# Designed miniproteins, single chains, continued (5), part 35

Each design is a single chain, and the fold is of that chain. pLDDT is the mean over its residues in the fold that is shown.

## One batch from the design tools (miniprotein)

Design m17190
Fold by ESMFold2-Fast:
Structure m17190 (fold): chain A 116 residues (1-116)
Amino acid sequence: DEFARLLGKLEEAIENKDDEKAKEILEKLLKLPVTPERLELLMEFLKRLGVLYSDSTSKELTDQDIVDGVVNAVKLLEDPEVKKLFIELLEKFLKAASGEKKKILQKVIEAVKKLL
């Protein structure tokens, strides 16, 4: 899936602190249709940022670990435009989300917006 490949490239751009590449990838992600399968891929991506970038020593990720990890990852990128595109991507998927996924997405969006 093109969406999964682009999320992998976004993770790489975040690791490299490459704002220009992150912007390019986010613009491509925003052009792809929302599907239930892509919502699952996005949730896995956010959980992975929770593992990589949160200070949690817990074996089980909490919602707060995911929020903290995503905020810390996004802070590695300096361009406010990249942060705005990331928020736009999350808001696009929020419209398709329900239950626990919707709750996590809302918390992540609110936390990232505070970085603007």
Scores: mean pLDDT 86

Design m17191
Fold by ESMFold2-Fast:
Structure m17191 (fold): chain A 89 residues (1-89)
Amino acid sequence: SEKEEFKKKLEKKLKETNEELERLLDEARATDDPEVQIAHLEQSIKKLEELIKFMEENKEYLDEEEKKLLQSAQGAIKLTQKKIEELKK
């Protein structure tokens, strides 16, 4: 079914997004250079935006836990944007 195909794609997208976010956040924490930190955080926002777009385009197939995950991803973007603004002074 289309819902089962979506669930498989979502599972893959979530795994790939989580792995990339962990890498980007680890790289941001490993440096004292605010410009490099900002670059990694901006890349993390792009990855979260791609995930959100994929989920919103398929919102009919989202269960309650996946809807919470969508809200968490939206919250993560807002927190990351605030951190970027603090780093810019």
Scores: mean pLDDT 87

Design m17192
Fold by ESMFold2-Fast:
Structure m17192 (fold): chain A 63 residues (1-63)
Amino acid sequence: SAFAPPATPFRPYTREEIDALPEDKLVPVSVAVRVLHAAGALTQEEADETLKLIDERLGIEYK
């Protein structure tokens, strides 16, 4: 395989990673997910799924 371009290998946060995060890290991680989506590193679906898991942990009900 060809050598990869100078891009950071990025993957979405897993459910286990979100569940293991301390409460004070949930908001910074949500901001990071939004930034990564804006930069094109995450699809809308990946970003939405991760943000949903964070919202569930924070007790935020959207509807």
Scores: mean pLDDT 69

Design m17193
Fold by ESMFold2-Fast:
Structure m17193 (fold): chain A 73 residues (1-73)
Amino acid sequence: LSEEEKEALLAGARAELARALAAAPPEAREAVRAAGEAGLRIMEARAAGASQAELDAIAEEARPAAEAVEAAL
């Protein structure tokens, strides 16, 4: 990915997270934020050339937040 492509992808993901947070009920916002931030970390790491093992580790750390969002929705 070029720097311009990275910026566009991250900007889109941040806008989507902001939209999801605005739509979420207050009690679910913490879980939505945690899951969204983990997703952004994966995208940033991938853009920086992280290995699949590193990406998998970030995804595993995010599993509780993802499960909390799924349970809340």
Scores: mean pLDDT 75

Design m17194
Fold by ESMFold2-Fast:
Structure m17194 (fold): chain A 76 residues (1-76)
Amino acid sequence: MEERRRQLGREIADRLLESFWRALAELTGASVAELRGVRTEAEVDALVAGAERNGASPLMLALIRAVLRDIAAEAA
């Protein structure tokens, strides 16, 4: 039953990630495709500045920056 448990975990994670992507798009003012396409520190800075302009807290800005940096790193 390990495969079934891993599949349930992936399905839950995928649903949480989709909700997260929509929330992140709303906060940054960017599309989900633009967020998934981030590759450079300058693009990360621009998206974080968008979230700050839209009223994101300092903690939320730090989390957004960390996530976007991880996305850019995975594409390298």
Scores: mean pLDDT 76

Design m17195
Fold by ESMFold2-Fast:
Structure m17195 (fold): chain A 73 residues (1-73)
Amino acid sequence: SEKIEELYSKLSESEQKLFEVIKTMSLEEQEEFLKLYEEYLELMEKDPSTSKETIEQVKTLIEAIKLLIEEKK
């Protein structure tokens, strides 16, 4: 998907490596990971010490995972 490739290109090297691992997971594992990362994002957004750039990286990864799951359905 061109949209997934666009989102992937915006991720740091470490987040790109994480996304490659997520791509190898089953649909059920990907959905569980997405749930955990959405909870993680909520905690980050409530922490005033978290940078806006870090929040954007997590949001980008979540969007990429959502699209990956949608393509498997």
Scores: mean pLDDT 84

Design m17196
Fold by ESMFold2-Fast:
Structure m17196 (fold): chain A 66 residues (1-66)
Amino acid sequence: DDREHEELRRRAQELLEFASTLSPAERKVLSELAENPNPSQEELKKIAKESGLSVSTVRKLQKRLA
């Protein structure tokens, strides 16, 4: 209940702190990954291409989010 809320809040705070160190492009990708946290390989490639980031960078952001 409240304990699960506390853990989610801490993870959200860590993610926000991490996001504040990112470029605008990386922050946009992080937001997209938050909306779709389990993208396919094709979706990851599309996100990387549209954001101007490498697939490796997108995968690192995905790993950080989940």
Scores: mean pLDDT 74

Design m17197
Fold by ESMFold2-Fast:
Structure m17197 (fold): chain A 87 residues (1-87)
Amino acid sequence: SEQKQLVLEEIKRMMEIGARVLGVKEEDKEALLKGLEADYLTEEQQKLLVELLRAAGVSEDTIEVFEEALKDGKVSKVIEKLIESSK
């Protein structure tokens, strides 16, 4: 559970970096953050998250995990896959 929280905080950190790079509106960023906390992202929010992570310099290998696992809108599934791939 602690490891999952640390991964979520890193996702939020990279998202903030990407939002600054792309000049995303504060309201769109806050809506995405709320979706991450609720473990529910709309298809539009899923696409935005992926674009922000790319802008933050997240690797394409990691982006592929997001694209594969976010299809049901649950970031918790992505976090679990990222933890599993870490060893």
Scores: mean pLDDT 82

Design m17198
Fold by ESMFold2-Fast:
Structure m17198 (fold): chain A 90 residues (1-90)
Amino acid sequence: SLADIIEELIEKLRELAKGLPPAARAAVEQAIRELEAIRDQLLEGKISEEEAVEEIENLLDGVIAVLSRVDPELAKRAEELKKEFLEKVA
């Protein structure tokens, strides 16, 4: 399900966050909280799958932008997570 795909993305972002400086980690942790909220709204039928995917893409773009200022390799990892997410929901 899309909720399961979101949960897998959250777990991968939690792992990525462990290696980050405090400010970048805080940004990723905020994105995780927003992903959890989107997943909960999806499970409650309060948001469509199409709306959830769009919001998640925007959140991941924000994470990529933050990480690009810290380390291009970390940004590349976040871009790969976005690609994996989009391939699974297509």
Scores: mean pLDDT 87

Design m17199
Fold by ESMFold2-Fast:
Structure m17199 (fold): chain A 93 residues (1-93)
Amino acid sequence: SELIEEIRRAVERALRAIREGDEEAAIEEIERLYRLGLEALRRDDEEAVRLALEGLERIRREAEEHGLPEVVLEAEIALGLLLIEIAVKRLTK
């Protein structure tokens, strides 16, 4: 799946940015990953949705370990919003 590959690339780029201390680049990839997660949800691609959620949680943890609180907050917001969208889709089918 092209969508799964795009999700994996966004996660890899976010983790690289975190390790380099590039908060702006990390946040841009979190925003991209959130949009990819929404597209996965729209397409009923359960595997892509799962990878986006796992990716956001991994990014949050790595940002916390590297002492980047703004990146942690952005990842938590993206994760929370994506979980809300998943719940809404299940209820409004």
Scores: mean pLDDT 89

Design m17200
Fold by ESMFold2-Fast:
Structure m17200 (fold): chain A 87 residues (1-87)
Amino acid sequence: SAEEELRALLRETIGLLRKAAEENPELKETLEQQIDLLNLALEGRLSPEAAVQLVEDIAQWAQENNLPVAPELVALAERMRAILERA
């Protein structure tokens, strides 16, 4: 289902952000805050649209800060948006 696909991509996003926090200690607080917000989405506390928008915002922030994980976050955001639009 679209919901199961979105949840899988949310978990993948959280995994990438956890790895980024370990590799970039100076950004750990900001990345942990983003992970907390994504966990609210996994708990069903955000609408699917809000969850996708959150991942898109995180991907943009990662690009602006030149993080190595940024291209993977952008790809995840694009995949989540496509799933939401076809649902």
Scores: mean pLDDT 88

Design m17201
Fold by ESMFold2-Fast:
Structure m17201 (fold): chain A 90 residues (1-90)
Amino acid sequence: MKELVKQDVENALKATEGDLKRADEIIKRAEELGNQDLVDLARQTKERIKKLAEEIKKNIDDPEKAFEATVGYALAQMDLALLEKILEEE
């Protein structure tokens, strides 16, 4: 269990730069479409990704808190993927 938590933490931290770039692309596309609700949701999701990545870093020595932050990060990634899909359908 603890080794799997370490793998998930490392994967989340490695994904952060890519996820932030994707969030910026979603924001840009939503702005181009004039969809303010999608812009706001994408900005909120970007902020959640930033915050959760920092929480993972702060709690790297606390496996339980690091795991909780990693779960939150995964949920933020799911929201990001849903926003990308919504924009593809526009």
Scores: mean pLDDT 80

Design m17202
Fold by ESMFold2-Fast:
Structure m17202 (fold): chain A 69 residues (1-69)
Amino acid sequence: SLKERLEEVLRREVELSVELIKQAVLISLGKRGKLSEEEVAEAQARADELQAEIARLAEERRRLLEELK
């Protein structure tokens, strides 16, 4: 159902947002000299992937909400 799909999208958005916060913390630690440049680059690449997927899920959520009206 549309409701079940919406609930799954919302759950995934929350999960990916938590992972994005973790990557943001790693990037912040790197700026303070606590991580190598390679570790910061990996965290940034992962953050970019997570932001793209979150944006995709947000667009899917928007479409599902419009279908429910």
Scores: mean pLDDT 86

Design m17203
Fold by ESMFold2-Fast:
Structure m17203 (fold): chain A 100 residues (1-100)
Amino acid sequence: SSDIDNIRNTMSSMSQHMTDYFNSNGWSDVAQQFDQVYQMVQDNSPPQQIYQQIQQTQSQVDNQINQNNADQNTQQSMNGGIQGMIDMVNRLSDMIQDQQ
């Protein structure tokens, strides 16, 4: 459905934007985790699998923040990206359920 395609496209754009943003700022490990979410969205993975990958990404982000002493703005950007992806995957799940 076009509505499901639109939300998946939004998730793809968001995860790719986060990947590019963190790569440009030298946070390649964090960028790689967002790229993994991007790939799953592009592969039309089920929402539950995308959600599990986002949770794994959050754990890796938290680890990288701690190891690299990330500043407050970087921490907020990373956590904001994670929360945005959670909100989007929940919306995707609801839309798919409504169309079944």
Scores: mean pLDDT 80

Design m17204
Fold by ESMFold2-Fast:
Structure m17204 (fold): chain A 71 residues (1-71)
Amino acid sequence: MPSVEELIDRVLQEVREALEAGASREEVMRLFLKKTRELVDTLSKTLSDDEVGQALVELAERYQQILDELS
């Protein structure tokens, strides 16, 4: 199974690629929400609620950093 870090990196890479391709803020937000739901579904099968929560905090912080960098 991919690690939590690898799953987070994958979501953020897709967000970065969408922004670089000229996707609107709304399209990027919809993509991020979709990928976040998929991540929660994947992690909830093997991790505790606390571990899933920590992964979501890291994902959200790094998402904000990408938005600040690219838009």
Scores: mean pLDDT 83

Design m17205
Fold by ESMFold2-Fast:
Structure m17205 (fold): chain A 100 residues (1-100)
Amino acid sequence: APPLSAEEQEKFRHEAMAEAFEGLPAAVREALAAGERLEFAEGLKNSAFAEALALLAEATREDPAFAEELGRRLAEMAREGASEEEILEEARRMVEEHRR
């Protein structure tokens, strides 16, 4: 296949982020059922994307139904081309509103 353009690579990155947000609640539940914990790559640990994934994983442990809604919203934002920082801010907002 021909190499991807920079624009196609950005679209691929946003789709990969969306798939991660959509799949994380199920993956966390499967890991918990197996007595395991999900680990993320070292380079992601201090990024906005990694913080958003950590919030979603924590939400999955506390309220799986809310976590599925949260993950779906973050995936939608990623597909719309939102920045990692915008996605993290929305994740924080939704978690705080859910606690009320």
Scores: mean pLDDT 74

Design m17206
Fold by ESMFold2-Fast:
Structure m17206 (fold): chain A 80 residues (1-80)
Amino acid sequence: MASALRTLATHLESQGHTDAAKILRQVADEAEEKLKQGEPESKVAQDSGDKAAQALKDQGLDDLAQAVQTTGDVIAQQES
């Protein structure tokens, strides 16, 4: 999840979505920190996906927000 958010942030920054890119990097950093603290990957993926999706919606990137949220949900389900 964190790696995917960083890749997406770099892509958005290259397209001029600098504010969205900054928020996605912050969410990725928070996700990595939570994983280092021993939080379950499923919980971190779901929480990070939701936060990233909200940030993308706030920037008018609704389709991308839905894709990010769906990816987070899929990762969370595979950790069962």
Scores: mean pLDDT 76

Design m17207
Fold by ESMFold2-Fast:
Structure m17207 (fold): chain A 85 residues (1-85)
Amino acid sequence: MKKEEAKQKALEAADRLVEIGRERGDFETLEIMKKQIEKAIENNDYKKAANLMTAGAIVARRYGEEEVAEEMLKASEEFKKIYDE
């Protein structure tokens, strides 16, 4: 996957996680997480972005949102490949 595709998929998954937060009463926490993901990507901090994607996947699984969790883990693995460049 190209670097830009990984960034786009991570941001899309973060948006889905924030919507889950709105439904489950955890909106503020997940919106903060999205802002941290956006800043990590903007700063090319792919190690932090990968770690935040993994943390987001754990939260998504806790809410029973396995599809979102899998998308976040996939983005995490793509960021790890970029970091090891």
Scores: mean pLDDT 81

Design m17208
Fold by ESMFold2-Fast:
Structure m17208 (fold): chain A 108 residues (1-108)
Amino acid sequence: AVEEARRLLEEAVEKMYTDPEEAQRLLEEAARLVHSAGTPPQVFLLTAYGLLLALEREIERGGDLEEVREALERLIATLREKMPEFDPELQKEAEELIARAEELLARI
């Protein structure tokens, strides 16, 4: 379920600016899948992943880099705060998201 929801989020982000209606439908389906089958830590990490993909796409299109920077900093802080509460496998996933967010932050 979580793996399928991740795939739907990735597709939604890709279609965000080319087909916004389809992107919204995919995002709603991903959210439904995770809320019905995922644990709270899994829901949180998938939400963080979706936000990260959206911020990466905003950088690509030349959007508001100051808002993107603030959002990335908040995402990193929140992930670091919540990470100690997770199972080791999910902690590793959170660490990977933090690393990717820090890479994006260093690029802008």
Scores: mean pLDDT 78

Design m17209
Fold by ESMFold2-Fast:
Structure m17209 (fold): chain A 80 residues (1-80)
Amino acid sequence: ARPSLEEALERLREIASQLPEELKEEVLTLIDHLEEQLKTLSPEEQREALLAFLEQLIEFLEEINPELAEKVRELLEEVK
């Protein structure tokens, strides 16, 4: 079944927790900002915003940690 936005954000935080401490703080802050933005959007806009965030995070992580980038891709495919 497709994960809820809450479940997707939780899994995203779990993936971020596997990053080195300095990058973990940065990415968790970005996730917190995303969560606050989602509260102001319609359900359709929430999904589009989440998908865009996941795609940008994949690009960022591919050069830093390809294994974590793959986990974010798996989440992206489930959210679609």
Scores: mean pLDDT 83

Design m17210
Fold by ESMFold2-Fast:
Structure m17210 (fold): chain A 72 residues (1-72)
Amino acid sequence: LSPEQVAEASAQVSETLDDESAIAATTQVLIAAGLSREEAEKLAKETVKITKEKGAEAAKKYLTEQIEKALA
């Protein structure tokens, strides 16, 4: 999976699920993409927060940039 595809999937689940479920689902997607559990949980919480406050597109952009930095 590309960082952009992972970010898109994560933003979509964050938009449709409650906060706790969205964080859990996003964390699993990020772990599958190659991030450590600690990094995945941190990014998942921030992505869900951005999705609720600024919308899915802002969250997708943020998460794509963070995944690219983490995997570099």
Scores: mean pLDDT 76

Design m17211
Fold by ESMFold2-Fast:
Structure m17211 (fold): chain A 68 residues (1-68)
Amino acid sequence: LREAMLEAIRAGDWARVAEALSALTGQPFTAEDVRRMATVIAVTARERYGRELSEKEALELLLDAVLA
């Protein structure tokens, strides 16, 4: 499952990432919800730590935290 989500992230397939997160959490996520989460992480990293993350990098960090 983690590998499938990383592949979807690399491909920019936000809908597939949302589908996988919905299956893992039992909560309905849309592609828009996933993009919003990635944006919040990227903005927080930039504002608090001066680190620029792409949406894909932010989503990989979210995935690592969720699947830890």
Scores: mean pLDDT 74

Design m17212
Fold by ESMFold2-Fast:
Structure m17212 (fold): chain A 62 residues (1-62)
Amino acid sequence: SMELEREIAEALVLMVRGVFNATSQDDESAERMIALLEKIGERYPEVRELVEEVIAEIRAAL
């Protein structure tokens, strides 16, 4: 993938992390965020490690 596409994907993952940290989440909302993050990691393998890190943080908070 192009470097710009990777940077955009990374920014999307970090925005999801920011929303999770800034808002109250029920289990259903957290599961939807995890599903979105998994889809981002599937489409952009270059950010997969960051995606897995953020998913682990969300799961640890549940």
Scores: mean pLDDT 80

Design m17213
Fold by ESMFold2-Fast:
Structure m17213 (fold): chain A 60 residues (1-60)
Amino acid sequence: NAAEAERRLAELRERFEQTKKILDEMYKKGIITKEQYDVTLKVGEFRLRREEAALAAEVA
């Protein structure tokens, strides 16, 4: 079901966007370093892309 896959993808993307907002706030307040911020974002992006690929494979 393409609609279900789209909904799951939207939820994954929204979750990542919320994580980015938290990371931005933490970096802005000096709680984390620029390196920690960049690494955490890249890990989050990698995880999101992996989840997107898994969902695409289920629909294909």
Scores: mean pLDDT 80

Design m17214
Fold by ESMFold2-Fast:
Parts: structure tokens; C-alpha cells; sequence
Structure m17214 (fold): chain A 80 residues (1-80)
């Protein structure tokens, strides 16, 4: 379900933020990259689902944009 995808995206983001805090720069950047790709894949899964409503698609797109932006900021901070 779309709600399950949203929960997976939020959990993945939370776990990634926690691990990035404890990781080396190299490990953190690799993890962030992997997480971005997984978030994009989860978003694509919802867009490919013909049973997903326009409202559900908009919710997942907004969440994807927020998470990707926050992960990019984390990567920039970690490179400093």
C-alpha cells in the first residue's frame, strides 16, 4: 500500500540520519547515496501503481523531495 511505502521511506530516512552521525565521511556519503536511490525507487513504485490516487502520488512526491533535500544537506555538512 502507499501508506506502507511512506512508512518505509520515513523509517529508512530516520535510520540513515542516525548511521550518518556515527559514520566516517566516506561511509556516510556512500550510505546517503544508497538511501537516495532507494527513496527514488520507492517513489517510482508508487507512480507505477495504477491503484494509487493522485493525492497519494502527491504525498509520496512531497516526501521524496523533502527526504532527498535533507539527505543532500547532510552530505554537504559531512564533507565540511
Amino acid sequence: SVDAVIQEMEELFRETKEQVEKSSVEEALELIGETVLRILALHDEVLADPSATPEERARVTALRDRIVDELHRLAEEKRR
Scores: mean pLDDT 88

Design m17215
Fold by ESMFold2-Fast:
Structure m17215 (fold): chain A 80 residues (1-80)
Amino acid sequence: SDDDVYLRQLSTMTHEELGQRVDMLRQEVEVLYKVGKITPEEYQELLSLLEQAQSLIDNREPASKVAEVLLEVNKKIEEA
């Protein structure tokens, strides 16, 4: 599935690359909220997930754990 491809790709990334991906997704979420494509509740959920991903990166957790959180973020963005 597309989800399996996304998880596999992100699970091979370095913590630096994952951090850059979090920053890119944060910018995308800010744009979606500014243009009214997501609700305030969806915006807070996405920010919480991105903060969770950043915490995992900062704690040097396995890339696979970060990938699972970022997959959830990506799915919510794609549904916007």
Scores: mean pLDDT 89

Design m17216
Fold by ESMFold2-Fast:
Structure m17216 (fold): chain A 74 residues (1-74)
Amino acid sequence: SGLDVMAAYLEREVREMVQAGVPEERIRASIAAFRAMMLAYAEAAGLSPEEVARALERIDAIEADALRRVRERA
């Protein structure tokens, strides 16, 4: 689905941000902006609540993993 492609894109982008030494607050802001964009896309495209819920769970997992890696740098 489009949401799965978007989540995969976010996962790659966030991994690159962590590797590049981007600060936690910028990573959080990027994820928040992406979450908002994804929700707007899903609403406009008429995607199912079930598909949206799965994508949000994946984004939450991506954020948790990224923040763990950022804190390991400190």
Scores: mean pLDDT 85

Design m17217
Fold by ESMFold2-Fast:
Structure m17217 (fold): chain A 95 residues (1-95)
Amino acid sequence: MELELIALGIYYLAEGKLSKEEAEELARQLLEALENLASLSPDMQEQVRLTYELLVKLGEMVKKGEPKEKLDKVLEEYEKRLLALREKRAAERAA
């Protein structure tokens, strides 16, 4: 079920640039990264967690037939959070 939701989220975000099989493979890679979080840097751990939360939420909404406007709003909010995390890391690296 979780793999299915993540794959649906990836497929939605890809806007036809990925096949369903490619989306499912990326979903497996994300789940593997979650199981091995301790081997990742703290910044990567936060990015993986945010990505997981976004994809599961988008996949659940897609499965329920939620309107595109609601999905786009959720995507925008998570993209802003992910960008802020990346900007924070870049600033700390530059200092």
Scores: mean pLDDT 76

Design m17218
Fold by ESMFold2-Fast:
Structure m17218 (fold): chain A 83 residues (1-83)
Amino acid sequence: MKREEGEKLGEETTERSLALDKQDEDKGADAAAEGARKIAELLKEDPETAAKILLEMAERLAAAGARKSAAVYEGWAALLLSK
């Protein structure tokens, strides 16, 4: 199911962004942007579900201190919800 694939992709991308953020916050943010793009494309027919996944992952990123990566996910979610 596309939603489960999106959630799995979100978790994998969030872990990658967190690992890269420890080295360079810009590399973490770049990984977050690529992941957000892939989630948006996978769920292009359901942008509300894509935005929900991105916002849940943004909260995890922010809680872990990867604020730049979290902001990238929040920005993509806002874009998807703008209609």
Scores: mean pLDDT 83

Design m17219
Fold by ESMFold2-Fast:
Structure m17219 (fold): chain A 78 residues (1-78)
Amino acid sequence: LEEKKQRAIDALESSLAEIREKYKDNKAVQEVLEKYKPEIEKLKEAIRNAKSEEEFEEALKKALEFAVELGREIAEAM
């Protein structure tokens, strides 16, 4: 479980870092990322605090749903 949690968090952080680097000169995209920073931290905390495989899967599902919405907002900002 702990290994799965770390992989999920690492994947999320790596994806965000890639977006920040790729669009470093796009102010609108950077503003979207900054706006959602608190929500991203809440999702990471939910993954870390999962007490079972079921709770981890639920937290991961919420993170994936958020990733879709974040991707939509980034696409609209471009």
Scores: mean pLDDT 78

Design m17220
Fold by ESMFold2-Fast:
Order: structure tokens, then C-alpha cells, then sequence
Structure m17220 (fold): chain A 74 residues (1-74)
């Protein structure tokens, strides 16, 4: 599905940020840094802006979360 009115880039970004917070906190046991959460949200929002399918958006989100976790000294 493509992003249009009613399913905006902003809604996708917000949902991805919440998912990233949950996943990073689950992995680290601490609240996710805002900068990393924002990067994950931006990646998902960019994918849906480019007309990505839900599967592609999910893949972009997973990749961005893994990259954010890589930036943490874990």
C-alpha cells in the first residue's frame, strides 16, 4: 500500500518510533535514546513515502532498529 491522505508519513513515523522504543528497551533494559528512535521512525516513513508495501516497511523498520542497536555500546 502507498501512503496517502489518512495514512500519512507522520503516522508511519510515529508508529515506527513507538515500535523502536519497545524493541530497543527490550534489548537493553533501558529507555531508547530519542535520536535512535527518530532514525528508525524516519526510515519507516521514508519507505512508505517511496510507495513501499507493508512488508517492505516492516523490513526497513527491522533494519533500522538493528542499525540503531549497533550504534549502542552493547
Amino acid sequence: MSARLGDSVEETREAARKAAETLIQGATGRPAPKELVDKVGDAAAQAISDGATPEEVGRALAKAVNEALKELPL
Scores: mean pLDDT 72

Design m17221
Fold by ESMFold2-Fast:
Structure m17221 (fold): chain A 106 residues (1-106)
Amino acid sequence: SNETVIEKIKELAGRMIHIYELSLKDRNAAEAEYERLLEFHREVVRSLSRRYANLVNHFMERLLLAIEQLSTEHLRNKLSDEEFLAQLKQEVDKLLREFEAEVERA
């Protein structure tokens, strides 16, 4: 159902934010959590119809691209740790709103 897919994506997005918050304090723990998140993503995709799986994969691709861009700015000292996390949360919120709209149209 639309509600179930949205709930799973909200969990995935929240776990991704937590991983990047954790990466600022404990990189090894963040790496372990990221591996668990990739397994969670695979399980979600396997449980869904092709249409929903494509939407979930599209969401992940866009999220990872946004993270790459923000991480590059953070690494270049253009963003502080607080600014990086704030921008990540804003981008996640935007992508979640777009995902919910796409699911409702599917």
Scores: mean pLDDT 87

Design m17222
Fold by ESMFold2-Fast:
Structure m17222 (fold): chain A 87 residues (1-87)
Amino acid sequence: MKTEEERAAFDREVDLALMEIKAVVTFPHPVEVRELAPGVYEARLLDAPEFTATIRRDGSIELSQPLSALPPQPADRPRYVNAHLQP
């Protein structure tokens, strides 16, 4: 019934999904993640609440709109928040 295995699998899937969301939304747009139902989470952009991503326990991510609806993303431009040591 309440199993550690199921919780561990779910936590792993949520972590993977959150990493994907963070990778897609690398902009300074705040993302709010909320639970719609047991095992179903919704991530929405506070700046564009019409854009949502539904994350399911099986690891699937369903977008409410195509990625082209997002503002232009500098996917190959990392935000220099932390300094890196270089010789």
Scores: mean pLDDT 56

Design m17223
Fold by ESMFold2-Fast:
Structure m17223 (fold): chain A 83 residues (1-83)
Amino acid sequence: MMPEELREELIKRIEEALAKAKPAPPLSVEKLVGTVLRAIGELLDIELNENPSEETIEALIEALVEVYQSDPELAEKLYSLLE
């Protein structure tokens, strides 16, 4: 299981990112996606820092952007999973 210290750090980072992105400017979406990808990597024990394939990163970003644009409720569900 993930160390409790990492969990607290992830929660703080996600909370800070969500607070900053609350007005939902376009540039903040990329910042939010970056934070979400990092949190997912740590939650699933994926070492994203070991050069994950560019294809995997791109697919995750595209999926998040599509969900965010087409269905904000699904985007909120994804954010809730990281909290």
Scores: mean pLDDT 50

Design m17224
Fold by ESMFold2-Fast:
Structure m17224 (fold): chain A 73 residues (1-73)
Amino acid sequence: SLLSDEEATYLALRIKAAVIRALIPHVSVEDARAGVEELKEWLEKNKDKLTPEQYAELERDIADVEARVEAAA
């Protein structure tokens, strides 16, 4: 395997957050908000597979995406 389980989980969530961020100008605010809620659910479900540092970074990334969605609303 090229990645550890922790690294794979971290990168997967980072990619998901980046995709939602990129979609903000191309989807409805309702759809973008649904994407943010899905990110929060995935983070919570996978928190046991992340280091405290990775979890904190993903929390900040999700908060940034959420702020961008609300600014676009």
Scores: mean pLDDT 84

